# Designed miniproteins, single chains, part 22

Each design is a single chain, and the fold is of that chain. pLDDT is the mean over its residues in the fold that is shown.

## One batch from the design tools (miniprotein)

Design m785
Fold by ESMFold2-Fast:
Structure m785 (fold): chain A 89 residues (1-89)
Amino acid sequence: SQMEQIMQQIRELAKQIRDQFGLPGLAQQLIESANLAMQLPDPQMSMQRLQQILDLAKEIVEALQNGDVVRLTGLALRVIGLQLDLESL
């Protein structure tokens, strides 16, 4: 399904963050957020949240590749905000 494809891409990006950049905590937060999104009762909301997590994971990898510490910090705060939003539902 489309959700399974997005989840697979999130897992691959999280693996890259963990293995290539040495940030297992951030990788784990992305996986945990994706798992929470998958558990939402509305499939449309689940899809939208998974897409947001995928977009964040892509931006994190780009920031890491560019050595952009300021952007990385902002993206990490966005991951926390999204996780809190998901836990409130």
Scores: mean pLDDT 86

Design m786
Fold by ESMFold2-Fast:
Structure m786 (fold): chain A 72 residues (1-72)
Amino acid sequence: MREAGDRLIQAAKEAFEKGDYEKAVRYFELALALDPDHPRRPEIYRMLAEAYEKLGDTQKAEEYRKRAEEVA
């Protein structure tokens, strides 16, 4: 179970680095759905906030930025 979540996080980061922010968002959200208490949750929220900013979704970017601050 944790292995699947870790693979999704890696795939999401690779998509982010390639500029595929929609795919990055999808994989990060799936990783959180599989393991809501993942130790890398603060990092995932920060990456989601940045990805949503790149996509122009300022509201979701702000929501994830706040979530990252709450779990840090």
Scores: mean pLDDT 79

Design m787
Fold by ESMFold2-Fast:
Structure m787 (fold): chain A 55 residues (1-55)
Amino acid sequence: EFEEKVNKILEYIKERAEKLGLDPDAIVERLKQAIEKFKDNPEVKKLIEERYEKL
């Protein structure tokens, strides 16, 4: 379910980035890679939980 939360967060971030005029592809790509690398990092897990709560 961690991967499911990540996917939900990435979709949310992508849409928000587009609305803010940011590069959604770059943001999503960077975040996905960081999450994969640091999925055991408590800071990363906390960020994922926070984003997941916001959908």
Scores: mean pLDDT 74

Design m788
Fold by ESMFold2-Fast:
Structure m788 (fold): chain A 94 residues (1-94)
Amino acid sequence: EKEKLKKLAEEFIKEVEKELEKIKEKIEKNEELKKVYEELKKLLEEIKKLIEEDSSYKELLEKLKEALGKVNYLAETLDDDKLQDLYVKYKKEL
């Protein structure tokens, strides 16, 4: 189960980082969106560290759920179909 969660987390990070690069310019116009974007980027780096350190299943799951909440906020606020698809996909797996 822990190895499955680690693989899911690695896939989540890769897909989310790809979509975040596409929306970077749209976010620069709104300070609140920029704050959530930077918080999400920080959470993704924290999740990478938890994977590298072989941290507990509970810690990894909690950080993934926090990151997923920020993906949902950006998806809804930007009406971004790709981020919404990622949110639905990973919410179902977690």
Scores: mean pLDDT 85

Design m789
Fold by ESMFold2-Fast:
Structure m789 (fold): chain A 74 residues (1-74)
Amino acid sequence: MSEEEFEVEVKIALAEIMIAVAKLSGDTSPLVKKAEELLDQALTAYKAGNIEEARKLVDEAIKLLREHFRKVEA
């Protein structure tokens, strides 16, 4: 496994954990729903061997999830 592939796998796992935490709170915002769509696209790109595309998609998903948690904490 390349360093880039490992980084993407770690980020996918992080995004999955963040989505699970949001769902456990019983409140899913449009940001969480959009992040789930982006994560699904990232997984598709990763399985196709398009690691750079998967990285961009998962980074965007994590960005939206961080925004969701920032708003919940406020």
Scores: mean pLDDT 80

Design m790
Fold by ESMFold2-Fast:
Structure m790 (fold): chain A 85 residues (1-85)
Amino acid sequence: SKAEALRKAAEYFEKAAEAAAAGDAEAAAEYLKKGAEYLAKAGIEIDPEAVAEAVRRLLEEGRAEEVAEALRGAAEMARAQADAL
């Protein structure tokens, strides 16, 4: 269901946030792509490659906390959207 897809997206965005906070850019990008895949199943399209590249660049710039906060925010938003269905 759409709600299940949104909850899966939230789970992957939380994993991406943990990886970003740990400085693991490749794991963060991979989890982000999985989250984007589930968002697409819920009818929300984003460019997963563009967002993954942005995350890698920000982590390289030492902005790990900012990236982790943004990904946690995305997870909360997806979960709230699922709960509203």
Scores: mean pLDDT 85

Design m791
Fold by ESMFold2-Fast:
Structure m791 (fold): chain A 89 residues (1-89)
Amino acid sequence: GKELMEKALEALRNGDYEKAVKLFEEAIKVLGEDNVDALVLLSIAYIKLGQYEKAIEYAKRALEIDPKNLKAQSVLIRAERLLEQKKAE
């Protein structure tokens, strides 16, 4: 669990967003699908990939578990704005 999260965070820092997504998805399988921190980080990785609909999905899942999570709320707002901008192009 923890080693997968550390590798995923390293991939995210290095700009390897596809690798970060795969590692965060694997971490969620090991740590549990209710791991709010992993869901928020996966949502951020999907934003970095330009996959805003996926980012919205995982941010909403995090908020279903922890409705007061300020980082999840911030990530959701950002992903929704980016999706609207992409659809306007």
Scores: mean pLDDT 86

Design m792
Fold by ESMFold2-Fast:
Structure m792 (fold): chain A 86 residues (1-86)
Amino acid sequence: SKEEMEEILEEIDEIELEATRYYKEHYSSLSKEQRRQVTLLLAEITAYRVLISLYRKYEPDDPEALKKAKEALERVKELKEEILKL
């Protein structure tokens, strides 16, 4: 449902905020290589957020779109953990 997709987007927004806060706090201690890795991981999180926003806008009642949104949220959680390990 649109409501479930909105809840997923809110979780992703919170995760993105946590990941960017971590990156900001550790920026000066990260190597150039690690900074590029974080940028790519953040870009992936942003891409998933955009995808779910489009599902919510155009396919809010499609059960396959909701399934893909839930799968995307799990991947976003994994991407956050990868950032936090750097």
Scores: mean pLDDT 87

Design m793
Fold by ESMFold2-Fast:
Structure m793 (fold): chain A 91 residues (1-91)
Amino acid sequence: AEEEAERYLKKGEELFKQGKYDEAISYYTKAARLGSPELRAKAFELLGQAYEKLGDKENAALWYRASAEEYRRLGQTEKADEMEKKADEAR
């Protein structure tokens, strides 16, 4: 499950680099569903970035906030605060 989630995340990142943001979102979503809390936090962050690239400010804000919640549960306060700031900027 974790190895599969990591492969989905990596595939999504490769598609993102190619400008294929819709396809990247699909793979980030699969990674988030299968991954650990740590991988899920990262996948939600990357979903926020992909929606920003598409100009979808509402979904970008939602996924950055979801990422912040996951990072906060992990005790990663600085990363959680960074994601909350990105969510506010995406509005």
Scores: mean pLDDT 88

Design m794
Fold by ESMFold2-Fast:
Parts: structure tokens; sequence; C-alpha cells
Structure m794 (fold): chain A 68 residues (1-68)
């Protein structure tokens, strides 16, 4: 699997958390926990700190939208 495919999979998984929060009544605490789990798995799979930083910024933007 390429680094691009790994990043895209993580982005799709994070979007799934956002969707579940909006549609299934997921708590903000659970959404935050799931996003952190996705980022940890991404770090283990990619070994690329720049890729992890981009994904973390995406997660932070999603959390800001959920908290607003």
Amino acid sequence: MSLEEIEEEADRRMAGVYHDYLTRGMSLEEARRRLEEILRELEERSGDPKLVERARKAAERMLAQLEA
C-alpha cells in the first residue's frame, strides 16, 4: 500500500467518525477517542511524521467543527 493510499484511508476513517457523530448521537469524547486511535494507527503504518501531521491537522479541524 502506498503512503497516499494510507493517508486516504485514514482521511476516510476520520470522515466516518464525523458522520457517526452527526447521525448516530456519538459523544464528543468518543469522537475524539476514535480520531486519536486512527492517528496512532496511521503513525504505526506510515512511519512518516509529515503525513501524520497533515492527518492530525485534519482531525483538529473536524473536532473544531463538532465543538462549535
Scores: mean pLDDT 79

Design m795
Fold by ESMFold2-Fast:
Structure m795 (fold): chain A 65 residues (1-65)
Amino acid sequence: MKKVGVVAAPTREEAERKAEELGKKGGVDEVIALEGTDGERAVKLAEEIEKETGAGVAVSMVGPQ
């Protein structure tokens, strides 16, 4: 089963760093970094990916944006 990680952080640099860390853990086939998004937006994107691909999606968030 394909696994996708979604990382949301206040800055692009933070999101990319967290995405790289998640990818290095070896439990995810693809990682998506989102800048300046709130929790609802990240969850919505994860739900869309699951519906379109059937992949398992993990969401990681940094900060209340």
Scores: mean pLDDT 71

Design m796
Fold by ESMFold2-Fast:
Structure m796 (fold): chain A 68 residues (1-68)
Amino acid sequence: MLKKARDAASKAAEEAAKEGKSFEEVYRAALDAANKVYPPKNSEERSQVHKIATESAEEAYEKRKKEE
């Protein structure tokens, strides 16, 4: 489940970053995608989803900057 959430978050983040969105918007897209695949039921799961979204957004945003 977590791997699918990470894959979804990475895809959403990459798409948002390619559209030229801000880091906050890229992070939001990743977070929304991860929540759809793995909706958190407790604080531990919420922390895992936030970590996945943050890592995915950072990777996608960094890749976009290298393309400029």
Scores: mean pLDDT 79

Design m797
Fold by ESMFold2-Fast:
Structure m797 (fold): chain A 62 residues (1-62)
Amino acid sequence: SALLEEAEALVKENPDSALAWTLLGAAYAAEGDLEKAREYYQKALALDPDFAAARKALASLA
């Protein structure tokens, strides 16, 4: 999907951005791939443990 391609490009340009990895996780969640969404939210939190958007998104996956 266009969202997934945009999120992948954002991560390639900004590999140290917790926001970029969170958006990639959200794109995978929208596609129904909750396992990859969880992995990418965890990568965002590895970069910034206090990043609220990634913490909330990961919590929503249970």
Scores: mean pLDDT 85

Design m798
Fold by ESMFold2-Fast:
Structure m798 (fold): chain A 61 residues (1-61)
Amino acid sequence: SALAELEALLRAGRASPELVEAHLEEAVRLLEMAVRGEPEEAIEALRAEGEARLAALIAAQ
């Protein structure tokens, strides 16, 4: 998964600040939706979009 790749990059000291920031922004957005009681389907859709975005950012490095 893109998250596992990000974790590997972080442990190797190879994750860019932009990559870390993008991941944190997505995590905060997901948490906000959960706190607001958004439907699980909407949260899952955002999570899938975040995973795809993270994968694209990792591939761009």
Scores: mean pLDDT 79

Design m799
Fold by ESMFold2-Fast:
Structure m799 (fold): chain A 76 residues (1-76)
Amino acid sequence: MTVEEIVRILRESTDPEEIVRAALEVAKNKIDHPEVIEALERNLLTSKDPAVQAAALAALEVIDPERAIELYKKRF
């Protein structure tokens, strides 16, 4: 999966399973591209699906742990 495909899925997909898969791919490959971080933050803050929220947080903890802590404190 390319970075462009990951960004598209995280921004535009309505399928929770597809979004979770993209977030796990980010964590696995440590893709710390700014657009990926932004898209993961949006999914964490706006998604109503607990699996999407958990996968987005897990990916952020791998690629930007300081930002993940900040967002966790802001949300919870």
Scores: mean pLDDT 81

Design m800
Fold by ESMFold2-Fast:
Order: structure tokens, then C-alpha cells, then sequence
Structure m800 (fold): chain A 94 residues (1-94)
């Protein structure tokens, strides 16, 4: 189960990177959110889900929110809490 989720998430993150290289911010954001959704299905991958959602916020111009979430991660906050806060912010701006 974990390996399947990692493979799917890695593919989505790779595609997000390719979209960024192409200048397609909308597609990159969509792919990062999808990667986060796959990663959050497994508890041990929540730190990567938090990263994916935080990067989506950064690309959406939510620099302040993304910075605050990154500082929480650096301070050792629970990745699940960071993931939920990032998702809440994404829902507020969509």
C-alpha cells in the first residue's frame, strides 16, 4: 500500500515539476494537490503531503501562509497538523 502511494505521488510530483518548467502554474498546483491527497492516505507519508500542499500554496501566491507552515515543520510540528492547515488555506482561496 505505501509503495503504491509513493509511486503515484512521485509521478504526480514529477509531472508538477514538468508543468513548472513549462510555465503552467495551474497544472503544477493541481498536480501538487493530487500528490498531497495520495501521500496523506499513509500516516508515515504525511510529512511529504504537508510539503506538497505547502508548495501549492506558495505557487498560488500565498507566500506568508507557506512560510508559516514551513516554520512549523522546521519547529517539529506534527505533519498531520501542517497538512490540515495547508488544506484549510487551499479551500479558503479556491
Amino acid sequence: MEDELKKKAAELLREAGEALEAGDLEKAIELLIKAGEELEKEEELHKYAAYAYTEALRLLGEEEAARELAELAKAGADPKEITEKAKERLEEIK
Scores: mean pLDDT 79

Design m801
Fold by ESMFold2-Fast:
Structure m801 (fold): chain A 76 residues (1-76)
Amino acid sequence: SRAEAEKLIEEGDKAFAEEKYEESAKLYRKALELDPESPRAPQALRNLAKSLEKLKKYDEAQQALQEALALEEQRA
């Protein structure tokens, strides 16, 4: 559900703030799986990309950023 996805994004934000980047990335991915069309999806994808960059997963980070930009363009 959207509410469940939003809570997972908030948990991901908290994990990121605590420098738990692997946990943060997993929480964002789960949120995006539950509600890929969430109004918060572009921000969750950008924060996922930041988590992946901290983990040195640069190709996955670039992919997440491109997905965020594509969603923002589609919604414009």
Scores: mean pLDDT 85

Design m802
Fold by ESMFold2-Fast:
Structure m802 (fold): chain A 97 residues (1-97)
Amino acid sequence: PYAALREAMEAVLAGASVEEQLERLEEKIRELVSDPEEREKLIRLARELLAFTAEHPEITRRILAQSRTPEEFVQLMSAVLYLLENGKGDIEALLNQ
């Protein structure tokens, strides 16, 4: 599912609709993830990450450039989102790991 998440975020960076990418990604997560609890967590994460990508494309591009795998990309994006939501601002330390 992380590869599909990365692809959806890359599409939004290229000018694709957040709403359309979220709908496609939600369908893909429902196909790939059989556990209902894990599925709903991933759909929630996808919604937050796609919205973040549209609001902060510059941060997303920087993380994409530093990420080697889809898993690493999603993990770094999730960490940045968490820090911004909780008012903890050491984003530079995360991006330089």
Scores: mean pLDDT 76

Design m803
Fold by ESMFold2-Fast:
Structure m803 (fold): chain A 93 residues (1-93)
Amino acid sequence: VTEEQFETALEQAPFILDTLKEGYEALKNAQTEDQRRAYELYQYLNDPNLNEEDLLKLIEESDNADLLMILAYAVEHKNIEIAKKAFEKIQNS
């Protein structure tokens, strides 16, 4: 991962987060397993008791869509290490 690529991802993260927030209303009416999973992940990421170790484990198990949500979350909460790990996995997927 280059510093320039990571900086670009950080710049785009607020747009990803806004898109996810707008889509959240559709996810409330989730009828498919994938929509339900995305809704559950979004709820999990908003848990105030989330620790860094739990987020790192989640990154290792997540696919590209979930990684974008985790990246946006980490940027919003200024957790640069988690943001970098999520971004690196997206680039290597």
Scores: mean pLDDT 63

Design m804
Fold by ESMFold2-Fast:
Structure m804 (fold): chain A 89 residues (1-89)
Amino acid sequence: AMAPEEVEVEIVRNGKVVYKEKATWDPATRTLTGEKFTLTIEGDRATLKVDKNVKVEKGDVVLINGRPFGTVVSVNEDGTAEVALSGLA
C-alpha cells in the first residue's frame, strides 16, 4: 500500500461491541494506531496495547471494518494483550 489507510476497529464480547474506534493502518510497520490502542502484527499473532480505561478480556473478538480480524487469547498485567489472527486455512 502506498499510503496509510483509515479503518474502523471494534472489540466484541458475547456478540456486543464493547469498544469502537477509528484507526490508521500503516503497512510499513504493520501497525494499527488509534487514540487509545495500538495493534502490531507479528506473523500470525498481533500485540494489542490499550489505554487503562479500555478493558479487553480473553475471548474478545477484534473486527476491522466489520470483519473478524482476530481473537484475544491472553491479557497481560501490563495492559498488553495477545491476539490470534483469523487466518484462512
Scores: mean pLDDT 78

Design m805
Fold by ESMFold2-Fast:
Structure m805 (fold): chain A 60 residues (1-60)
Amino acid sequence: MVTVTITTTDVTKLTAAALRIIGELPDAEVTVSGGTITVTVADDPADLAFLRALQAEFSE
């Protein structure tokens, strides 16, 4: 299991990131608190690459 966090102050970006994660990784454990999305997934390189790309795109 690997945990990835995405932090942003933009509620629109936060919502977009959460929806993309749910759409691509429906079995992922997703927690949203304040401006931070915490995602826990299996240690799969494709899922991790997707989450790292989102982290780079949406994180501040």
Scores: mean pLDDT 78

Design m806
Fold by ESMFold2-Fast:
Structure m806 (fold): chain A 69 residues (1-69)
Amino acid sequence: GGVPGDGASAGAAAGAAARAGGASEQITKHMELAGVNSSSGYQGGGLAGAGLRAMGADEEADRAFALGR
């Protein structure tokens, strides 16, 4: 479960990590959403994880889903 108000911080950290790892802007945005989802109580980084998997970014999708655990 996430804590309300921490989503922006978690999203920024996830996006920064993705960008530092050489991810595209699109993947970075999905990782930011995954961080927000995990912090706001949306389990599994749902929509962000599904979007990343649809784009073929399976490792990042798995990471997004893990953030919601």
Scores: mean pLDDT 62

Design m807
Fold by ESMFold2-Fast:
Structure m807 (fold): chain A 51 residues (1-51)
Amino acid sequence: KVNEIAEEVAKEIEKENKLLTPRDIALRYAQKLLEKEPSPEIEKTIESLKK
């Protein structure tokens, strides 16, 4: 479950060939998690990471 989301994020980063910060990686992971398991708490985490 968690491993699948981590693999998807890693593959997307590899395809984009961009220099990403740890915050950018965390934001993408949180967005993928929200798609799989929608939660107000995850939405708040995404909003916090954007700031």
Scores: mean pLDDT 71

Design m808
Fold by ESMFold2-Fast:
Structure m808 (fold): chain A 57 residues (1-57)
Amino acid sequence: KEKQIERIKNYLKSQGKSDEDIEKIVKLVKEAIEAYENGDFDTAKKLADEANKLMEK
């Protein structure tokens, strides 16, 4: 889990994302993982989709 977040941070830095955007994406990913662990799969998917949207920009 923590290894996954670190990998995402390093990837986003390599893509030239700002620290602000990286922080927003990481927050969304962490919230998505937490929702998934709590069995809230709809919220997890929504948060993951938002993170992906920011990563594609």
Scores: mean pLDDT 77

Design m809
Fold by ESMFold2-Fast:
Structure m809 (fold): chain A 52 residues (1-52)
Amino acid sequence: SNSDKLQISILDARILALRVEAEVYEKKGDFETAEKYRKEIEELEEKKKQLE
């Protein structure tokens, strides 16, 4: 549906932003914060999979 396509686009944008955040914190040596963002990415990827 059109709503599913829009939701996928929103999830893709959020996932991209979180990947950038995870990489920034990993480079700073804050592995705990980086892992938190990676878990959030995983949850959003699962939501995206349900819409595809």
Scores: mean pLDDT 86

Design m810
Fold by ESMFold2-Fast:
Structure m810 (fold): chain A 97 residues (1-97)
Amino acid sequence: METFEGSLVDALRYLLEVVEKALKEGKAYSFRIEGDPAEFRAVNADPAAARDAKVKVTIEDIGPLTEEQKVNLEAFREALLETLRWYDPAVAEELEK
């Protein structure tokens, strides 16, 4: 079990690194994102607030990656990239290299 604490944007970047590692190594992870509901409301009002919204991500290794989990993880990776483009386009562009 590993934890990450930072802004929502940094947490999404961290989750992308975990997803890439999971796909490369054939490992499945469960994750939880926790934060103040007020900070999540701020992000809903202004996407730029995601750069400052503080969250905690908890990650747990749940064993080998199945083919179904791999498809779902690839879809999740695309969703994370789209969300990052919405919150911080410059960060998303760096991650597409």
Scores: mean pLDDT 78

Design m811
Fold by ESMFold2-Fast:
Structure m811 (fold): chain A 75 residues (1-75)
Amino acid sequence: PELSRKLILRLTLVQALKAVEAGDYETAIRLLEFAKEEVKDDPEISKLLNEAIEAVRNGDYETAIKLIKEAIKKL
């Protein structure tokens, strides 16, 4: 159901945020990729997560943190 899905996604994104803040970028990317697969039906959140993944890959961690927080707000 929608509420359980949103809770799991929110928890996953919070874990991804903490991973970026801790310098565990491999874990952050894995969690963001998992979340993106779960929201493939939501183009707005999917776009934010794709941009967050690219930001982490490019070493732009401040932008990644911003995008993850925006995705959490839109859930």
Scores: mean pLDDT 85

Design m812
Fold by ESMFold2-Fast:
Structure m812 (fold): chain A 74 residues (1-74)
Amino acid sequence: MTPKELAEKYVRKAIEAIRAGDLDKAIEYGGKAGVLMRKSGEAQSAVGRLLASESPDVREQLGRAMLEGLARAE
């Protein structure tokens, strides 16, 4: 699986977790996606396109979850 495909998969799982109110899963998957985006420009572009179709509230919550997940992974 490419970093692009894996990042898209984790972002979709993080968004589903946000919609379900599962903050721990959103942070876990968001952090994993964030790590992949740091390593791959293709992953960044793919995630950016995916987020363009989401509401501002979902984008903000996902951004916070990614930052929290990355902080916990350090």
Scores: mean pLDDT 81

Design m813
Fold by ESMFold2-Fast:
Structure m813 (fold): chain A 101 residues (1-101)
Amino acid sequence: SRAEEIRRLARELVDAVLDGKPLEEIQNIIKRMLELGTPEEVARAIVEVLKERFGLSDEEAERIYKRLLDALQKAKENGDPTEAARVLEEVVIGALLRAAL
């Protein structure tokens, strides 16, 4: 299903950030996800992967969702995922550092 493909890409996206893949590769995954779903669907899928991997609290998950949603909405409107990719890198690295403490 489309939802399963979005979830697969969300896992691929988080793995790409953790593996230190180039920003362009991260941007390309975001573009593919936005072709398959709405910014809301994409942001939810990413947040669910982060909750599964890092054990985010509901408060942290909602804060990250709102931040990702804003960046993804702008990416959808402008066709430029650069800011969304940077926001994603920051939230993934932040979640990783918190989980390591």
Scores: mean pLDDT 87

Design m814
Fold by ESMFold2-Fast:
Structure m814 (fold): chain A 76 residues (1-76)
Amino acid sequence: MSASELIGEAARALANGDYEKAVELAQKAIELDPTNANAYLLLARAYQKLGDEEKAKEYTQKAIEIDPSNEEAKKL
């Protein structure tokens, strides 16, 4: 499975309320492509939904470091 496919599945898991699955899939996407800001952004959103504000903030910051022009990260 490609990083893009894992990101798509993570986004679907988030939409379905499967936040733990979204974390797992986003982490796998990062393992395949650690420069993909969207994978960190999905991971941040999943942690926000799980109530882990510290991890959500950490991964949001990581996404901004990788892609400072990412408007999605600025909304988190």
Scores: mean pLDDT 79

Design m815
Fold by ESMFold2-Fast:
Structure m815 (fold): chain A 91 residues (1-91)
Amino acid sequence: SMEEIERFVRGFNIGVEAARRAARMIEEGAEPEEARRAAVEEVLRRSRSRTELEGAAVGLAVMAEIEKIAGREEIARALRRAAEEVLAAAA
């Protein structure tokens, strides 16, 4: 439905925003595990449905791939782990 698409897109945007903040944390010297935890906590706080959590996991995973292509493997790994944890929470 249109409503489910809108929830998925909202989740995707939450995931992308959480990924950007987590990447900035690591760039500024935070431990990858701290940044991963912050991204997961932001997604769980802001998401209101399973569809939004699924969207957020995809957003985090897309940002992880972008960071990997950019050669930022440590950031990519943290975001990939965050995506896995968010997806598990949606189950």
Scores: mean pLDDT 92

Design m816
Fold by ESMFold2-Fast:
Structure m816 (fold): chain A 80 residues (1-80)
Amino acid sequence: MEKARELIKKGNEYDSQGDYETAAKLYEEAAELYEKEGDEEMAEALRKASELLKKGDKKASSIYTGLILRVIGDEIDKEL
């Protein structure tokens, strides 16, 4: 889980720098880790974000990644 969260954060950083291809790859790697953990819902959200980013729908992809980062942040804050 922690490694997948780091991949999402890195993907968001590359997305903000305009490297959408690298961001999409990082989101796909994170999706694979979430799927192995049994979190299919998060894995699908990450794959959708990656697909939209590859298609050039950066705003829609950004919304999905923003929601994912918010959920991850909220979970960490609630468990601490």
Scores: mean pLDDT 73

Design m817
Fold by ESMFold2-Fast:
Structure m817 (fold): chain A 55 residues (1-55)
Amino acid sequence: MAEVEELRKLQEELVRLTREIIAAHKAGNDEKQRELTKKAIEVAKEISAKRQAAE
């Protein structure tokens, strides 16, 4: 099912974004951290929506 591969891609993207957020936080780059956090929230919402819809 295409949805399974899409979910894996979203989970991998979320992990990568989380690592970048941590790096931006350590660097004190608040603007970059906010932008990455916004993207991570969008990915997390998509994952949650797909999990709820697929049950």
Scores: mean pLDDT 79

Design m818
Fold by ESMFold2-Fast:
Structure m818 (fold): chain A 70 residues (1-70)
Amino acid sequence: APAKLSAVELAERVIARIRAHAERLGLSRDETIALIEAARDGILGDPSLSEEEKAAAQAVFDREIAAIRA
């Protein structure tokens, strides 16, 4: 479990990496969203994170997914 990154910073970094990878591979918008949702579920399933940290990370993922769908 990362002790030096906030849950928000971790979520933003993961999203940025997924987006860069999706662009490199030519993935569709729906495929990109699916990867982001899988990463969100992974972080939210981490038992080392507090409820507040999970809520903050979820807000970052949900905002990005909404922006891609818009």
Scores: mean pLDDT 81

Design m819
Fold by ESMFold2-Fast:
Structure m819 (fold): chain A 68 residues (1-68)
Amino acid sequence: MSKEEQREQLLEEIEEAVELAETSKDVAVQVGAIMLLLGVLEEGRRLGDEELVKKAEEALKKAKEAVK
């Protein structure tokens, strides 16, 4: 997988995780979405992709808001 392909996959995961956190009433699903976003954030930092990191942080904020 190329760096660009990996980035596209991670961006898709961010969008899916936010939808799951916002629409699900299941705490296990909401926690899973937050954990997925944390994984994307760590991967973005490892890749040195500032835009990906920023999007993951924004998504984490939205997901945490949706859970509370």
Scores: mean pLDDT 80

Design m820
Fold by ESMFold2-Fast:
Structure m820 (fold): chain A 68 residues (1-68)
Amino acid sequence: SAAAARLARLEALAAQLPEEKLEAIARELEEEFEEYLKKMAENPNQAEYEEKMLELYDRIEARLLAEL
């Protein structure tokens, strides 16, 4: 799936960074993670939260690349 392929790419990028930087990125993206969880809780429509999940993946990728 597209989501699985994106996650695998993010994991490969994350493996290149030290834990401290990964923790910092996680804290920066905390609000976006909370928004994703809210969308999942409010409407179990797979299309809506998958779109939000892919948007979150884009944000994570951008932050990982910025630290490399």
Scores: mean pLDDT 76

Design m821
Fold by ESMFold2-Fast:
Structure m821 (fold): chain A 70 residues (1-70)
Amino acid sequence: MVDYWLELFRDKVKTLLEAKSLSPEEKIAMLEDEKKKVIETAKELNMPEEDIKKLEEELDKLVEEAKKQL
């Protein structure tokens, strides 16, 4: 379910943004890695193509928003 993965990813974004010991580059790399893992898992679970595309687009928006805050 798209909403479930988006909530987990939002929590990950918040945690990484609050982490004072990580560089901006490390935070971005970790978020991009997490995004790839989420999409790979969704594909392995045979999620509908439309849902995978929506999930990927929303995850991209969350990563870009995080980059603007760093």
Scores: mean pLDDT 81

